# Designs tried in a protein design run: designed miniproteins, single chains, continued (2). Part 88

Each design is a single chain, and the fold is of that chain. pLDDT is the mean over its residues in the fold that is shown.

## One batch from the design tools (miniprotein)

Design m7247
Fold by ESMFold2-Fast:
Structure m7247 (fold): chain A 100 residues (1-100)
Amino acid sequence: SRKEALYLALLAMMEGAAEATERIIESLKKKYGLTPEEKKIIEEFEKLREKLRELLEELRKAIEEKAPEEEIEELLEKALEVANRMDKLFAEFLALVKAR
């Protein structure tokens, strides 16, 4: 259905955004290193990234198995909440790097 295509697109966008953010973090880490404060933020980010991977895998499986729409929407909402928390940590990380 068109709604399944939308869910798959949102899943792909969330995965792509997380991968792009990880590449930026790795680039900055390689170029400037990490302070202890920055390392703590990145460790929290990595924990949320793992949670996001698990949620996106559950979401993909629910879509493929044609789970009830309510279940798919709940998994999508949980994934978006984790992604938003990751974005906040990334912004905090960038602010610390810029302040050096």
Scores: mean pLDDT 88

Design m7248
Fold by ESMFold2-Fast:
Structure m7248 (fold): chain A 70 residues (1-70)
Amino acid sequence: MELELSEEEREELERIERELKELLEKLPEEKREEFAKRVQEAALLLAEDKEEALRRLREILEEMREEVEE
């Protein structure tokens, strides 16, 4: 399975993955499971619609940041 990503999109995905991992470690267990499932759903979209997948991953990151700060 190969993803046709631009270099910028690939770098963004790598940054998102790194940040998601860090945020998941900061969340309580219940919230971690919830967000992990959403991340998996968004990741599955990378093969079908990379633009929508990246958009969803960005939204998930913002929501996770809010949860960590609350």
Scores: mean pLDDT 76

Design m7249
Fold by ESMFold2-Fast:
Structure m7249 (fold): chain A 68 residues (1-68)
Amino acid sequence: MRERLLLEAEIGILQIGIAVEKKYGPDKERLEKLKKKAKELKKQAEKLGDEATAKEAEELLKELEELE
């Protein structure tokens, strides 16, 4: 399943990006980019019926909202 493997990889990359923003101080432009990505990944996971990945993307989006 190519799409699901890509979603899992992109979630991992998103997690790293969020950790960097939390560690070194959030940058507004990077936060906006990460939020857009989290929303896209959530929608893709929902279309695939991947509830676990959709929930993970939602939690990351919520974390990004808190950093603004």
Scores: mean pLDDT 80

Design m7250
Fold by ESMFold2-Fast:
Structure m7250 (fold): chain A 63 residues (1-63)
Amino acid sequence: MEELEKKIKEIEEKIEKLEEEIKKAEAEGTEEGKEKAKELRFEKEILEGLRGILLGIKKLLEE
């Protein structure tokens, strides 16, 4: 349980950091920045999916 909560927190922190990096890359207004933002958005989507799965597991374990 404690390990699951730690993993969820780590993923949430990484998603937050990715959001900041996406905003910075988009603010660059360059083709390179757009490509970087695309990669970061894809990574964020994967992490959001994983976070959803872990939250679902946590809910089941709390019942």
Scores: mean pLDDT 81

Design m7251
Fold by ESMFold2-Fast:
Structure m7251 (fold): chain A 58 residues (1-58)
Amino acid sequence: EVEELLRKAEELEELGKRYLELGKKLLEEDPTKGSGYYILGVGYEVQGELLKRKAEEL
């Protein structure tokens, strides 16, 4: 279902963006938490991109 893949990709990309922003802000004050959020943000961004590419191939 192309529409569901695109919707999930959008949700993951938005989550990734929020986690990346939070991670960047926290990196100077709490490097451990900041790094964790940054890694999560990157993970969500990659997953969103992969789902979007799958939807485009269908």
Scores: mean pLDDT 81

Design m7252
Fold by ESMFold2-Fast:
Structure m7252 (fold): chain A 147 residues (1-147)
Amino acid sequence: LDPNAVKILISPGSFGSSNKFPSIGQILDAVTPKTRRILFIGADPVGSSLNKEDMITFFRKLKEEGIELEILDLDKSIDVELLKEAGFDKIYIPENEEEYKKLVEELVSKLEPGDIIALGDIPLQDELLELIKSILDERGIPYEIIE
């Protein structure tokens, strides 16, 4: 496996697993010594968790190790204060799909080799995955898709 690849974690869908995406294990399997950022797109790993306290503890440890945590979600009901408690540095809640796509382009354009994307089970998942792939291809950054 290429440690310089951006890791793209994809939610497999809503069969009772969306509330567990991404799991601590999935994130740990994707983290390398080069990882400096995890970008969550349409996936709240804390608010959607059945064990919020464990997720807060886990993300705070990643933050202490110098990993930036960023989330971009259309869901205006996400618990911003809970995400801040978990150590999320940047929280983006766009008003519409056009702003969402623009922010995906802006945030993905700043990703470095070894960074992680967690892409949730959202209506735009396939469209955003193709957009993410096109941006990384244009930048010459390898990526690995993990389902």
Scores: mean pLDDT 80

Design m7253
Fold by ESMFold2-Fast:
Structure m7253 (fold): chain A 95 residues (1-95)
Amino acid sequence: MSEEEKRQKALELVDRVADKVAEFGEKNKDNIEKQIASAIALIGLAVTKLALRNGASVEEVAKQLRSLADFLESHGMTEVAEEARKAAEEIEKLA
């Protein structure tokens, strides 16, 4: 797999996590803590995508997704945290 193919796969995995965060936020509209946590997570994922586009390694992206998973779990977003961990594991296999 080329470095460009690895980068594209990592971007797709980050987008998958972002979609899961957005879906969780939509389902939890009445929970202000989960709304704020979802918004912060989406900003973090957007920054991760920007970094990846600007030459960040897939290993750095995987580390960022693991940190995000810990953040999400600390705010009761356990299902989304597991999706972020799975994405990080898939990205680590690309390195």
Scores: mean pLDDT 85

Design m7254
Fold by ESMFold2-Fast:
Structure m7254 (fold): chain A 70 residues (1-70)
Amino acid sequence: LDFVIDSLRKMIEVDPNNAAAWAGLGIVLEQQGRNEEAAEAYRKAADLYEQQGKDDNAKRFRERADKLLS
């Protein structure tokens, strides 16, 4: 998991608009119980998907973030 997080963070460092990398980071952080950090990553992914016109993807990740913080 730590190796995957490092790889995802490197992808984000190279391309901070990579919505899929932010979503992947959220998933791995959620699996580690790091719910606040996961929600933050999911919100970033949702914002980027919305900017790309991928509203269904944006809604899905926002909904997931909200559930982690409730």
Scores: mean pLDDT 84

Design m7255
Fold by ESMFold2-Fast:
Structure m7255 (fold): chain A 96 residues (1-96)
Amino acid sequence: MAEKRAENLIKFVKEAKTPLELEIALSFAVMDYALAKNLMKQGKYEEAIKLLEATIKVFEVIREKAREFGNDRLAEQAESLIEEAKKGLETAKKKL
Protein backbone atom coordinates (compact mmCIF):
# COMPACT_ATOMS: atom_id res chain seq x y z
CA MET A 1 0.00 0.00 0.00
CA ALA A 2 2.61 2.60 1.04
CA GLU A 3 4.96 1.55 -1.81
CA LYS A 4 2.19 1.99 -4.41
CA ARG A 5 1.30 5.43 -2.98
CA ALA A 6 5.00 6.43 -3.10
CA GLU A 7 5.23 5.30 -6.76
CA ASN A 8 2.08 7.30 -7.62
CA LEU A 9 3.42 10.40 -5.80
CA ILE A 10 6.83 10.11 -7.51
CA LYS A 11 5.09 10.01 -10.93
CA PHE A 12 2.87 12.97 -9.93
CA VAL A 13 5.95 15.00 -8.85
CA LYS A 14 7.94 14.16 -12.02
CA GLU A 15 4.98 15.31 -14.15
CA ALA A 16 4.32 18.42 -11.97
CA LYS A 17 4.16 21.77 -13.81
CA THR A 18 3.35 24.08 -10.87
CA PRO A 19 4.74 24.65 -7.34
CA LEU A 20 1.25 23.94 -5.93
CA GLU A 21 1.44 20.34 -7.22
CA LEU A 22 4.74 19.88 -5.32
CA GLU A 23 3.15 21.25 -2.13
CA ILE A 24 0.23 18.78 -2.52
CA ALA A 25 2.68 15.88 -2.95
CA LEU A 26 4.69 17.11 0.07
CA SER A 27 1.52 17.14 2.23
CA PHE A 28 0.82 13.47 1.40
CA ALA A 29 4.46 12.48 2.02
CA VAL A 30 4.39 14.30 5.40
CA MET A 31 1.26 12.31 6.35
CA ASP A 32 3.06 9.04 5.48
CA TYR A 33 6.07 10.20 7.53
CA ALA A 34 3.74 10.87 10.51
CA LEU A 35 2.33 7.33 10.10
CA ALA A 36 5.89 5.91 10.06
CA LYS A 37 6.70 7.75 13.34
CA ASN A 38 3.52 6.31 14.87
CA LEU A 39 4.54 2.78 13.75
CA MET A 40 7.91 3.30 15.49
CA LYS A 41 6.14 4.29 18.74
CA GLN A 42 4.12 1.05 18.48
CA GLY A 43 7.31 -1.05 18.05
CA LYS A 44 6.37 -1.97 14.45
CA TYR A 45 9.89 -1.32 13.18
CA GLU A 46 9.77 -3.48 10.01
CA GLU A 47 6.63 -1.66 8.79
CA ALA A 48 8.11 1.72 9.81
CA ILE A 49 11.32 0.99 7.83
CA LYS A 50 9.37 0.17 4.64
CA LEU A 51 7.24 3.32 4.96
CA LEU A 52 10.27 5.53 5.78
CA GLU A 53 12.24 4.23 2.77
CA ALA A 54 9.25 4.89 0.46
CA THR A 55 8.62 8.37 1.95
CA ILE A 56 12.31 9.39 1.68
CA LYS A 57 12.19 8.62 -2.07
CA VAL A 58 9.14 10.90 -2.43
CA PHE A 59 10.89 13.73 -0.51
CA GLU A 60 13.97 13.31 -2.74
CA VAL A 61 12.01 13.78 -6.01
CA ILE A 62 10.11 16.75 -4.48
CA ARG A 63 13.46 18.36 -3.53
CA GLU A 64 14.84 17.84 -7.06
CA LYS A 65 11.69 19.21 -8.75
CA ALA A 66 11.50 22.18 -6.34
CA ARG A 67 15.10 23.08 -7.31
CA GLU A 68 14.14 22.86 -11.02
CA PHE A 69 11.29 25.34 -10.33
CA GLY A 70 13.64 27.65 -8.37
CA ASN A 71 11.59 27.11 -5.19
CA ASP A 72 14.49 27.10 -2.70
CA ARG A 73 12.15 27.24 0.34
CA LEU A 74 10.36 24.03 -0.68
CA ALA A 75 13.66 22.33 -1.61
CA GLU A 76 15.13 23.19 1.83
CA GLN A 77 11.96 21.96 3.57
CA ALA A 78 12.17 18.64 1.68
CA GLU A 79 15.91 18.33 2.49
CA SER A 80 15.21 18.81 6.23
CA LEU A 81 12.51 16.12 6.09
CA ILE A 82 14.90 13.76 4.26
CA GLU A 83 17.56 14.23 6.98
CA GLU A 84 15.01 13.70 9.79
CA ALA A 85 13.49 10.62 8.09
CA LYS A 86 16.96 9.10 7.51
CA LYS A 87 17.74 9.48 11.24
CA GLY A 88 14.42 7.77 12.01
CA LEU A 89 15.31 4.96 9.59
CA GLU A 90 18.69 4.41 11.34
CA THR A 91 16.92 4.29 14.74
CA ALA A 92 14.32 1.77 13.46
CA LYS A 93 17.04 -0.47 11.94
CA LYS A 94 18.93 -0.56 15.28
CA LYS A 95 15.76 -1.94 16.97
CA LEU A 96 15.67 -4.99 14.66
Scores: mean pLDDT 87

Design m7256
Fold by ESMFold2-Fast:
Structure m7256 (fold): chain A 60 residues (1-60)
Amino acid sequence: SEEQEEIQESIEAGRKRIEQLEKELKENKSLSDEEKEYLQYQIELLKKKIKELEERLKKL
């Protein structure tokens, strides 16, 4: 269904964004402690959102 496809696209986009943010944390030596905390916070929010979307897919 269109809804299932849209949710899957959102999950994949979220996973790619997490990979980019994790790469930034690992490779960018110019990040302040505050910027690192913010990126970690964003990663955690994305992981939570992906989990919610995966649970929604299981109910469809």
Scores: mean pLDDT 86

Design m7257
Fold by ESMFold2-Fast:
Structure m7257 (fold): chain A 79 residues (1-79)
Amino acid sequence: MKEKALEAIQLATDAAVREGRYDLADEIFRKGMKLLEEGKYLEAVEYALEGVRQLPDSPFTEEARKRIEELLEEVKKEE
């Protein structure tokens, strides 16, 4: 599950960078990685999803959100 949580953090961080939200990207990465280090994979994916939800709606942001929602479902099933 660590790989799925990491993918979610990376997707949310990349989406924030693409939208010019560098402060949010740094927050998502640092907080998400801390949750990952603590073994809190579900919380890490949830945090990544909330980060993406703060971004304006765009095809790229919507695609990232859908992918992270899929990753959240998978982490919930294996926790």
Scores: mean pLDDT 84

Design m7258
Fold by ESMFold2-Fast:
Structure m7258 (fold): chain A 70 residues (1-70)
Amino acid sequence: MDALDEAARNAEEAYRLYKDGSDPERARELAEEAQRQREEAKKVSPGLGGVSGSLSATATSNYILLQQKQ
């Protein structure tokens, strides 16, 4: 059960909605979910930020940064 995979999926979906402006509220909800799941994964594996260099982790990180730069 990779919380990171779920977080990345949610982050990717949120990022897509955010970028398209299709549903900003939905994007926010998914981003919050992704953030939460990422935090859970990080608690279990502190090195997740490096190990999770997969697309999943990339999507999550990207979305978090985008929240900062709205």
Scores: mean pLDDT 62

Design m7259
Fold by ESMFold2-Fast:
Structure m7259 (fold): chain A 94 residues (1-94)
Amino acid sequence: KLDEALAEMERHGAAAAEQVAALRAAGREREALLLSGETAEWIGEKYLELGEYDAAAMAYRLAAERYREAGDEERAEELRRKAEEARRKAEEAA
């Protein structure tokens, strides 16, 4: 299951990266940042489901940064809190 989940995340991330590049080429930078943030958030949720808390925290921090750059401070703050919670779970998991 882990290998299949990682392969799904790699495929999803690659497809999202292609769409982000297309949005930037079209001058749609805010939409590119939002898609990048949404992709990182989705990857974070998948790592959290797998119990990979450090990886989830990293993905959520990336999502928070992208949302902040896009001007979505409410979503950025939500993802920062999710990252801190995932980091705490990583420490508790031994």
Scores: mean pLDDT 85

Design m7260
Fold by ESMFold2-Fast:
Structure m7260 (fold): chain A 49 residues (1-49)
Amino acid sequence: VEELKKKLNEYRERQELIDKGVLNDKEDTMTPEMVKEIKEIQEKLKKLK
């Protein structure tokens, strides 16, 4: 559970950097695979709540 929360937080921080223009949208943004992983983590966290 702690690992899943940490991973979600890492993706959130990455998105914030993209939104601020610090990271390049094409190279440094979330891939479709990362988006799928985020959804899977969210589903697992919902089941644990």
Scores: mean pLDDT 68

Design m7261
Fold by ESMFold2-Fast:
Structure m7261 (fold): chain A 63 residues (1-63)
Amino acid sequence: GLEELVKELGGTEENAKEALERIKSEEGKEAVIKAAREGLKTGDLEEAADALAAGLADVLDKE
């Protein structure tokens, strides 16, 4: 889940909660969806997962 992904990116449970609030924001959702969509366009699920992780990392860097 998101908590596991945040920890994999070096985050904490508090960062996971903040990331959820950021993702719920219009800007956060848009960034994550855009990254995932670009990954999925390649037809490669692993690349899609990497793109999603990168999008989540960007949201986390926003605090």
Scores: mean pLDDT 63

Design m7262
Fold by ESMFold2-Fast:
Structure m7262 (fold): chain A 104 residues (1-104)
Amino acid sequence: SIEEAEEYAKKGLEALKKGDYETALEYFEKAVDILEELLDSLSEEERQRALRILSEVIKGTTEIIKDPNVPEELKKRAKEIRKRALELEVEIGVKELVEGVEKV
C-alpha cells in the first residue's frame, strides 16, 4: 500500500540520520518496490504522495552517494535505487500531465 511505502521511506531516512547506510538503502528499496507495484493503480491523491516519497528517496540516496565515508558498494546500490526512483518519478509525472489535459 502507499502507506507502507511512506513508512519505509521514513524508516530509511531515520536509518540514514543514524549513519546506518545499509538499513537506509534496504528501506528505500522497499519503498520504491511498493511504488513500482502500485504505479498503474495510483489515484490522483496517491500519485502526489508517491512523488513525495520518491523525492525523499532521491534525497536520501544522493546523500549516501556524496558521502566520502560510504563504501563504494553501498554507493553503487544507492545509485541503482536513485535511478529507479527517478524513472518512476518521470512515469508518474507523465500520468499527471495526461490527467491535467482532461481537467475541467
Scores: mean pLDDT 83

Design m7263
Fold by ESMFold2-Fast:
Structure m7263 (fold): chain A 58 residues (1-58)
Amino acid sequence: GPGAAPLTPEQAAEVARLRAEAERLWAENPDDIKAITRAIGLRLRAIGIEIDAVLASR
């Protein structure tokens, strides 16, 4: 875990889902720029949730 980034169970589940979907898209279409771009977008969204959780923590 990232140490000082406490995710709620719901946020953790969402991050896990987004990462799993991104990995699936990449694995399914490794040479498809559109699929890769979508996978990157999902990964960035997961990172955004983690950053928001860190920023919301005190």
Scores: mean pLDDT 78

Design m7264
Fold by ESMFold2-Fast:
Structure m7264 (fold): chain A 63 residues (1-63)
Amino acid sequence: SAEEKYNEGRKALSEGDYETAKKLFQEALKLDPSVKENLEKAAEILRKSGFTKQAEVLEEVLK
């Protein structure tokens, strides 16, 4: 499911596995396009919090 892929992506992101996180978030978006809004908000929060690399991963998925 989109929720499973999103949660797996969040885990990969927290572990520093940015390539796996990108693929999982892309799969989640393909299964459920509404995940886009959640990713946009998360990217903004991460960037404001100084998690620049994590924010860049989500921003790349959203292109």
Scores: mean pLDDT 84

Design m7265
Fold by ESMFold2-Fast:
Structure m7265 (fold): chain A 70 residues (1-70)
Amino acid sequence: MEIDKEIEKLKKELNEIDKELSRVWAQIQAARAAGDREALDAHVAQYDELVKKRNELFKKIKELIEKKKS
């Protein structure tokens, strides 16, 4: 079913974002420890953007799952 394939693609994108979030979180902690405010600000902005993308993917996955059930 096409919907199942689409859900799988979105879940793979979600896993990629989760890996990137973990990496950026580690960079935020390193920048904080180093006192690098410019790097910290840049990584926090990147983290916020990834969180927004993650939330959009969760919404799309949920909508596709609900559409398949009904």
Scores: mean pLDDT 83

Design m7266
Fold by ESMFold2-Fast:
Structure m7266 (fold): chain A 61 residues (1-61)
Amino acid sequence: SMEAIRIQIFIGLYRIAKDSNLFLAERMRDTNPELAAQLREDARRLDERIEELERELRRLE
């Protein structure tokens, strides 16, 4: 279905965003620890959204 395809695309995009935030957090760990912590928090939020979308995708099967 179009909805399943849309969900799969968004899961992919959120995975890229999560990985980017974690990469930046590691690079900024010593120079800006507060920003690094915020980026890790943003990555956790993205991970929760990915899990939500994966649950939604499973319901469509």
Scores: mean pLDDT 89

Design m7267
Fold by ESMFold2-Fast:
Structure m7267 (fold): chain A 66 residues (1-66)
Amino acid sequence: MEEAKKEITELLVSVGVPEEVAEEIAEAFLNGKLSKEDLETLLSAADPARAREVAEEIEKIKREAE
């Protein structure tokens, strides 16, 4: 799970989310407090062109870590 949190945080930072906020989002998603749809909504505010692709990659990272 720590590796998944780090990978998700790095992806979020790559699309313009500040590192501290990215860590909070990654933790909430991994703990089931955020859905994939919630992630797409948050990411669309930062980078609408890549929001879907990044959300899909984040979901894949979580699935592989489980």
Scores: mean pLDDT 79

Design m7268
Fold by ESMFold2-Fast:
Structure m7268 (fold): chain A 108 residues (1-108)
Amino acid sequence: MEPAPVEAVSENLKKAYEDALKLAREAGERMRQASTPEERDAIRREFLKKIAELLEKYLGVKVTVEYRPDGGLRIRMEGATDDEKVAAAQIVAHALSVANAVAEGRPL
């Protein structure tokens, strides 16, 4: 089995990843229970703000994640290295994938 990308990241990024997955599960369950697309969008926006705060906590850099209604994501990081930016983008993408899977009732 090929080494998981998480094995190549710093311990702080690993903790960020683990906490991001927890937030993703919680957000996915809330989106699963939402009765309108507008409620689901609001939950996704809240979730992405929490992910940004999590990455700022573990990376020590300012992180802003923007969710656009047409499905676009924009991640802005101040003071981060290219490796940290790549790792953060992967964490956001994976966490969002997990949240969507939970929202659709699929196994993690």
Scores: mean pLDDT 73

Design m7269
Fold by ESMFold2-Fast:
Structure m7269 (fold): chain A 94 residues (1-94)
Amino acid sequence: SPEEKARRLVEAIEKRDVEGVRAILDEFVSKIKNPKLKELAQKERDAVVEAVEKGDYEAASNHLLTLANIFYKEGLEEDAQAFELAADELRKRL
């Protein structure tokens, strides 16, 4: 479910498990078939990871919302919803 995917991602971010965050985001990005959207998702993945390393949860939340938009364009609606839920949860903890 989107809620379970979001929870897994938020937990890794809160633990500052940078490698775990990258691995989770790589699983999502691996589903993208459109090469241009995949390249954009890879850049946003790196931006989320960098924000988490810096403890910048507002930046991490913003980049997760950008990932949601990319995944909606790919037609991966459940994964897009997971990014929106994760971004919302992080903002509640700021």
Scores: mean pLDDT 90

Design m7270
Fold by ESMFold2-Fast:
Structure m7270 (fold): chain A 55 residues (1-55)
Amino acid sequence: MEELQKKKEELVKRIVDEVERLRAAGATPQQIQDRVLELTEELSKEIAELKKKIE
Protein backbone atom coordinates (compact mmCIF):
# COMPACT_ATOMS: atom_id res chain seq x y z
CA MET A 1 0.00 0.00 0.00
CA GLU A 2 2.75 2.52 0.85
CA GLU A 3 4.46 1.99 -2.54
CA LEU A 4 1.12 2.69 -4.25
CA GLN A 5 0.72 5.95 -2.29
CA LYS A 6 4.24 7.11 -3.19
CA LYS A 7 3.63 6.28 -6.86
CA LYS A 8 0.44 8.37 -6.79
CA GLU A 9 2.38 11.30 -5.32
CA GLU A 10 5.08 11.02 -8.01
CA LEU A 11 2.48 10.94 -10.79
CA VAL A 12 0.66 13.97 -9.34
CA LYS A 13 4.01 15.81 -9.18
CA ARG A 14 4.63 15.00 -12.86
CA ILE A 15 1.23 16.46 -13.78
CA VAL A 16 2.01 19.65 -11.81
CA ASP A 17 5.48 19.94 -13.38
CA GLU A 18 4.04 19.43 -16.88
CA VAL A 19 1.37 22.12 -16.32
CA GLU A 20 4.02 24.59 -15.13
CA ARG A 21 6.24 23.75 -18.12
CA LEU A 22 3.35 24.30 -20.55
CA ARG A 23 2.44 27.63 -18.93
CA ALA A 24 6.06 28.79 -19.20
CA ALA A 25 6.05 27.78 -22.89
CA GLY A 26 2.93 29.90 -23.55
CA ALA A 27 0.43 27.06 -23.99
CA THR A 28 -3.26 28.00 -24.08
CA PRO A 29 -5.61 27.03 -21.22
CA GLN A 30 -7.26 24.51 -23.57
CA GLN A 31 -3.90 22.87 -24.39
CA ILE A 32 -3.07 22.65 -20.68
CA GLN A 33 -6.51 21.15 -19.92
CA ASP A 34 -6.13 18.55 -22.71
CA ARG A 35 -2.68 17.56 -21.40
CA VAL A 36 -3.96 17.26 -17.81
CA LEU A 37 -6.80 14.99 -19.01
CA GLU A 38 -4.30 12.82 -20.91
CA LEU A 39 -2.01 12.51 -17.86
CA THR A 40 -5.01 11.79 -15.60
CA GLU A 41 -6.01 8.89 -17.88
CA GLU A 42 -2.42 7.55 -17.71
CA LEU A 43 -2.43 7.92 -13.91
CA SER A 44 -5.74 6.01 -13.64
CA LYS A 45 -4.33 3.16 -15.74
CA GLU A 46 -1.09 2.97 -13.73
CA ILE A 47 -2.96 2.99 -10.40
CA ALA A 48 -5.29 0.21 -11.61
CA GLU A 49 -2.28 -1.86 -12.78
CA LEU A 50 -0.47 -1.36 -9.46
CA LYS A 51 -3.57 -2.39 -7.48
CA LYS A 52 -3.82 -5.61 -9.50
CA LYS A 53 -0.12 -6.43 -8.98
CA ILE A 54 -0.07 -5.67 -5.23
CA GLU A 55 -3.35 -7.46 -4.40
Scores: mean pLDDT 76

Design m7271
Fold by ESMFold2-Fast:
Structure m7271 (fold): chain A 80 residues (1-80)
Amino acid sequence: MAEEALAAGRAGDRAAVEPLIALLEEHPDPEVRAAAARALGMIGPNAAAVEPLRRAYREDPSPEVRRAAAEALTMIGDGS
């Protein structure tokens, strides 16, 4: 899961955006959620990812997931 999420991010696979959002919001493993957040950042600017990433940054119980979401938001948005 984490390896697959990062592979999709490195490939820039925009078709993976919706599945990655689902992993970020629903997966029980914080390592997988953090990988999904990083992958969304690697894919680049996508309006659909902004709100899920902001939610993860504010509300995810894992500090690793919150850091990954913050990094992804910095990569996909200007003026943050």
Scores: mean pLDDT 79

Design m7272
Fold by ESMFold2-Fast:
Structure m7272 (fold): chain A 90 residues (1-90)
Amino acid sequence: SLIEKVIEVLKELAEKYKDSLPEFAKQLEEAAKYLEENPDLSKEELSEKLLESMQKAVEASEAAGVPREEIDKALNELNDRLSKVLEEYE
């Protein structure tokens, strides 16, 4: 399903960034858990939750003193992977 593929992306990127961007990774893990607990979300609700989680991940990483360049790299990878998944299910 779309939600299952989104959860997979969030978990893979959380694992990838857990050591370099721990606060970013934590927000992705929390988002994945929310989606696992709420599998009946509409596509619009899913998109809203993903935007909220991405914003929180950026804000938490910035607050932790992570360089903006590193945050932007992780955010761009997340956005690219999520966009590809969402396009496949449209």
Scores: mean pLDDT 85

Design m7273
Fold by ESMFold2-Fast:
Structure m7273 (fold): chain A 93 residues (1-93)
Amino acid sequence: SVEELLQRIRELTEEIHRLAEQARAAAEAGDLETLKEYLEKIEEKMEELRRLVRELDSAGASPEQAREASILMFEALANLVEVETLLRQMEKA
């Protein structure tokens, strides 16, 4: 159902946020390998999130549900970009 898809999108977005926090801690500790592992996990979850958002769109979500999914996708993308930036900064140091 649309509501089940939206709930999975919420849960996945929260998981991406937690992984980004762990990635930040790894970066602060200078642990490049752990940071790379968290980035890979975030990238995998981002692909799943994109799939679920497409399924939500095809399932006939309301404008309000579609808007919530878009906001959650934007939040997840912001976390991905932050972790990618941390990795680039560490590789240049």
Scores: mean pLDDT 88

Design m7274
Fold by ESMFold2-Fast:
Structure m7274 (fold): chain A 78 residues (1-78)
Amino acid sequence: SAEAEEYNELGKRYYREGNLEKAIEAYKKAIEIDPNYKEALKNLAQLLEELGVSDEPATTPKGKELQELYEEAKKKLE
């Protein structure tokens, strides 16, 4: 989908700018539109790994949401 590709490119732009929250939201939008969009799934998983989402059990609601998003992205990449 062209729309999913646009959100993936927007996510890459936010990531380069250091706006990680907007990067996550843009990648999330790309996979919401195309759940099997491997490039967006890989970009999201890598970004969440860089943020340490995989390093320890989440204790906050936001941390749990990000960990769930990470696990879902990794599962779809298998």
Scores: mean pLDDT 80

Design m7275
Fold by ESMFold2-Fast:
Structure m7275 (fold): chain A 67 residues (1-67)
Amino acid sequence: SEEVDTILANKDIVPKEVEEALKLGEKVLELEKERELSDEEIAEILGVPVERARRRFEILKELLEKA
């Protein structure tokens, strides 16, 4: 949920759920290099509601790009 998104923005905590979310974020990043993804497609890959898909992907993308 939104609490998980806050934890993902905080690198000091890496529970197993965060690691799995980052792995899904990497998958979205790789697919976006090949083609433009809709919010619905991102939501399906990340396993979140469409309304949260873009925000979660942006957080995951920032974490992956700064790592």
Scores: mean pLDDT 71

Design m7276
Fold by ESMFold2-Fast:
Structure m7276 (fold): chain A 78 residues (1-78)
Amino acid sequence: SVADVEAALAATEADFAALKQRAETAPKSEYPAIIAGLRRGIQELEQLRKTVTDPALQARIEALIAEIEAFIAELEKR
């Protein structure tokens, strides 16, 4: 249902926020684990996208994937 998709999306947003916060305080040696968590989030969002026909929810999922990918790229430069 739309509500189930919105709940899953909210959970992924919360996990992303937690990983971003962790990255700001973590030593560089923890970055591979953080990046692995972020990539798992992208995989979960890609699976969620396959179940969604609502264009607004599709756009939100695509935007979140792009934000996570951009953050991974920034961590890989640090």
Scores: mean pLDDT 86

Design m7277
Fold by ESMFold2-Fast:
Structure m7277 (fold): chain A 61 residues (1-61)
Amino acid sequence: IRDLILAYLRNRLLKAGVPREEALKIVDEVEKRSEGKTLGEMFQLAEEEFDRVLAERKAAA
């Protein structure tokens, strides 16, 4: 289940145009930050990180 959330985040980042290396790093950081958290909290972290990355990419355009 946790692996599914991480795969979901990775897939969304890649489809949004984030480079594979950067996407894998973001997924790894979410996994580390979610240690000891519930599945809902982990999913929330993944969504927040995805939104942050998209906002930064829009600001850079």
Scores: mean pLDDT 78

Design m7278
Fold by ESMFold2-Fast:
Structure m7278 (fold): chain A 65 residues (1-65)
Amino acid sequence: AVKQSALALRTIALGVEAGESLKVKFEGDTVIVYYEERSPKVEEVLKRIEEEAKRFGLKVEHVLL
C-alpha cells in the first residue's frame, strides 16, 4: 500500500542518515525492522520509525539479528 511504501522509504532514509544498515519487511499492517546490534544510535532511529509509523496508522516490530 502507499502508506507502507512511504514508511519503508523513510525507514531506509533514517537508517542511512544514522550510518546504520536496516532491512524492512511488511506483514499486514506491521513493519518489521531488522538490525544487527542494539546501540544508542540504533535505538534513536527505531524511535523515529515508531513515531513515523504511528502517523501512518501502522505498527512496528524490532528484530535483533
Scores: mean pLDDT 70

Design m7279
Fold by ESMFold2-Fast:
Structure m7279 (fold): chain A 60 residues (1-60)
Amino acid sequence: GPLLYRAVKDHGPTTPAVLGLKKGDLVEVLREYPDGNVLARSLKTGHTGLVGADLLEPVA
């Protein structure tokens, strides 16, 4: 299945490229970058954007 992750805290979109999150939001990771960011899609909104991997935990 898709790689599902959960936001560990709220994070507002600081730029148009950044995905806004609320704690507990589920995201699908689409691409990982070597700088520690990921391209993710919010399952709540359907929006895609960059998010720090430190803001996400895997859904076990």
Scores: mean pLDDT 79

Design m7280
Fold by ESMFold2-Fast:
Structure m7280 (fold): chain A 96 residues (1-96)
Amino acid sequence: DEAGAEALIESLRAAAEAAIAAVKATAANGTPAEARAAAEAAIAALEALARAAVQGARDAGLSDEAVERLARAAEEAIATARAAGDAAVAAAEAAA
């Protein structure tokens, strides 16, 4: 249903925001290598969460339109997190 897809999209966006915050914190307090490792781990976790959410939506019988909307939102959230993580790592490397 549409409400189920929206809840999953909100959960993915919240996870992406938390991942960005964690990478930024690691970049501010750790080494550039630690920030890079944190960024890679965060993106891998978001990709796994997105795959599980999309598959769960299909298994729950959500419409093809709702599944497509969820998949697109997941791609957008991952792309945003990747860009923010890359920027945080670059800033840490420049400061080192």
Scores: mean pLDDT 85

Design m7281
Fold by ESMFold2-Fast:
Structure m7281 (fold): chain A 66 residues (1-66)
Amino acid sequence: MERSKKAIELLVEWLKSQGKEEVAEEVKKAAEENNYSVDAALKKATELVGTAAVMDFLKSAAEQQA
């Protein structure tokens, strides 16, 4: 649970840093409605900002953990 919440928080913060604060709020709502599902958050983000932007975030996050 905490791990999923942290991943969603990182995605929301990343979206805000890109100037997409309204998108960040929609992604957060989608996650909350689906018991903080990372999958639901990523789905909503993809719908609002596109697959390429979400893939850029995931790539960056994975590289920073290596």
Scores: mean pLDDT 76

Design m7282
Fold by ESMFold2-Fast:
Structure m7282 (fold): chain A 73 residues (1-73)
Amino acid sequence: LEERLKALREQQLAMGVPEREVEAAVLAALAQHYLKQGDLEKAREYALKAISLLPEEDKAEAEAAVEAFFASL
């Protein structure tokens, strides 16, 4: 996982993706990883952190989707 996240970060930064967007992608990947491991608490934490880096117009919809998903578990 660590090496995969490092490669993702390096590749996107090299392509000129803003650092904030790269961090959001890394946090989203961590959320997916913890979700697969069954660690719902960490998965939710990282998903919300990733959402906090999104544009304001996307935050409310993404937060509602994440909360609805975790409430259904």
Scores: mean pLDDT 75

Design m7283
Fold by ESMFold2-Fast:
Structure m7283 (fold): chain A 76 residues (1-76)
Amino acid sequence: MERAKEALKQLEKDIEELRELLKNKSDISLEDLLKGLERGLKGLEELKKKYPELEEEIEKLEEKLKELKEEIEKAK
């Protein structure tokens, strides 16, 4: 479970960094960001199946990723 907790912390940081980059209109490929978010969502789905005790924490991160996805789509 240590690796799962570290992965969740890292993903939360990555989400915050991506939001900041999006707000600053940095030279970032929106397509690459969307692909990264899709991989993150798949990773969270797998973690939820493996560690159901972390379900609530994982669902909160899934919601944040979905919100970020919407922000990226609006930034197109």
Scores: mean pLDDT 74

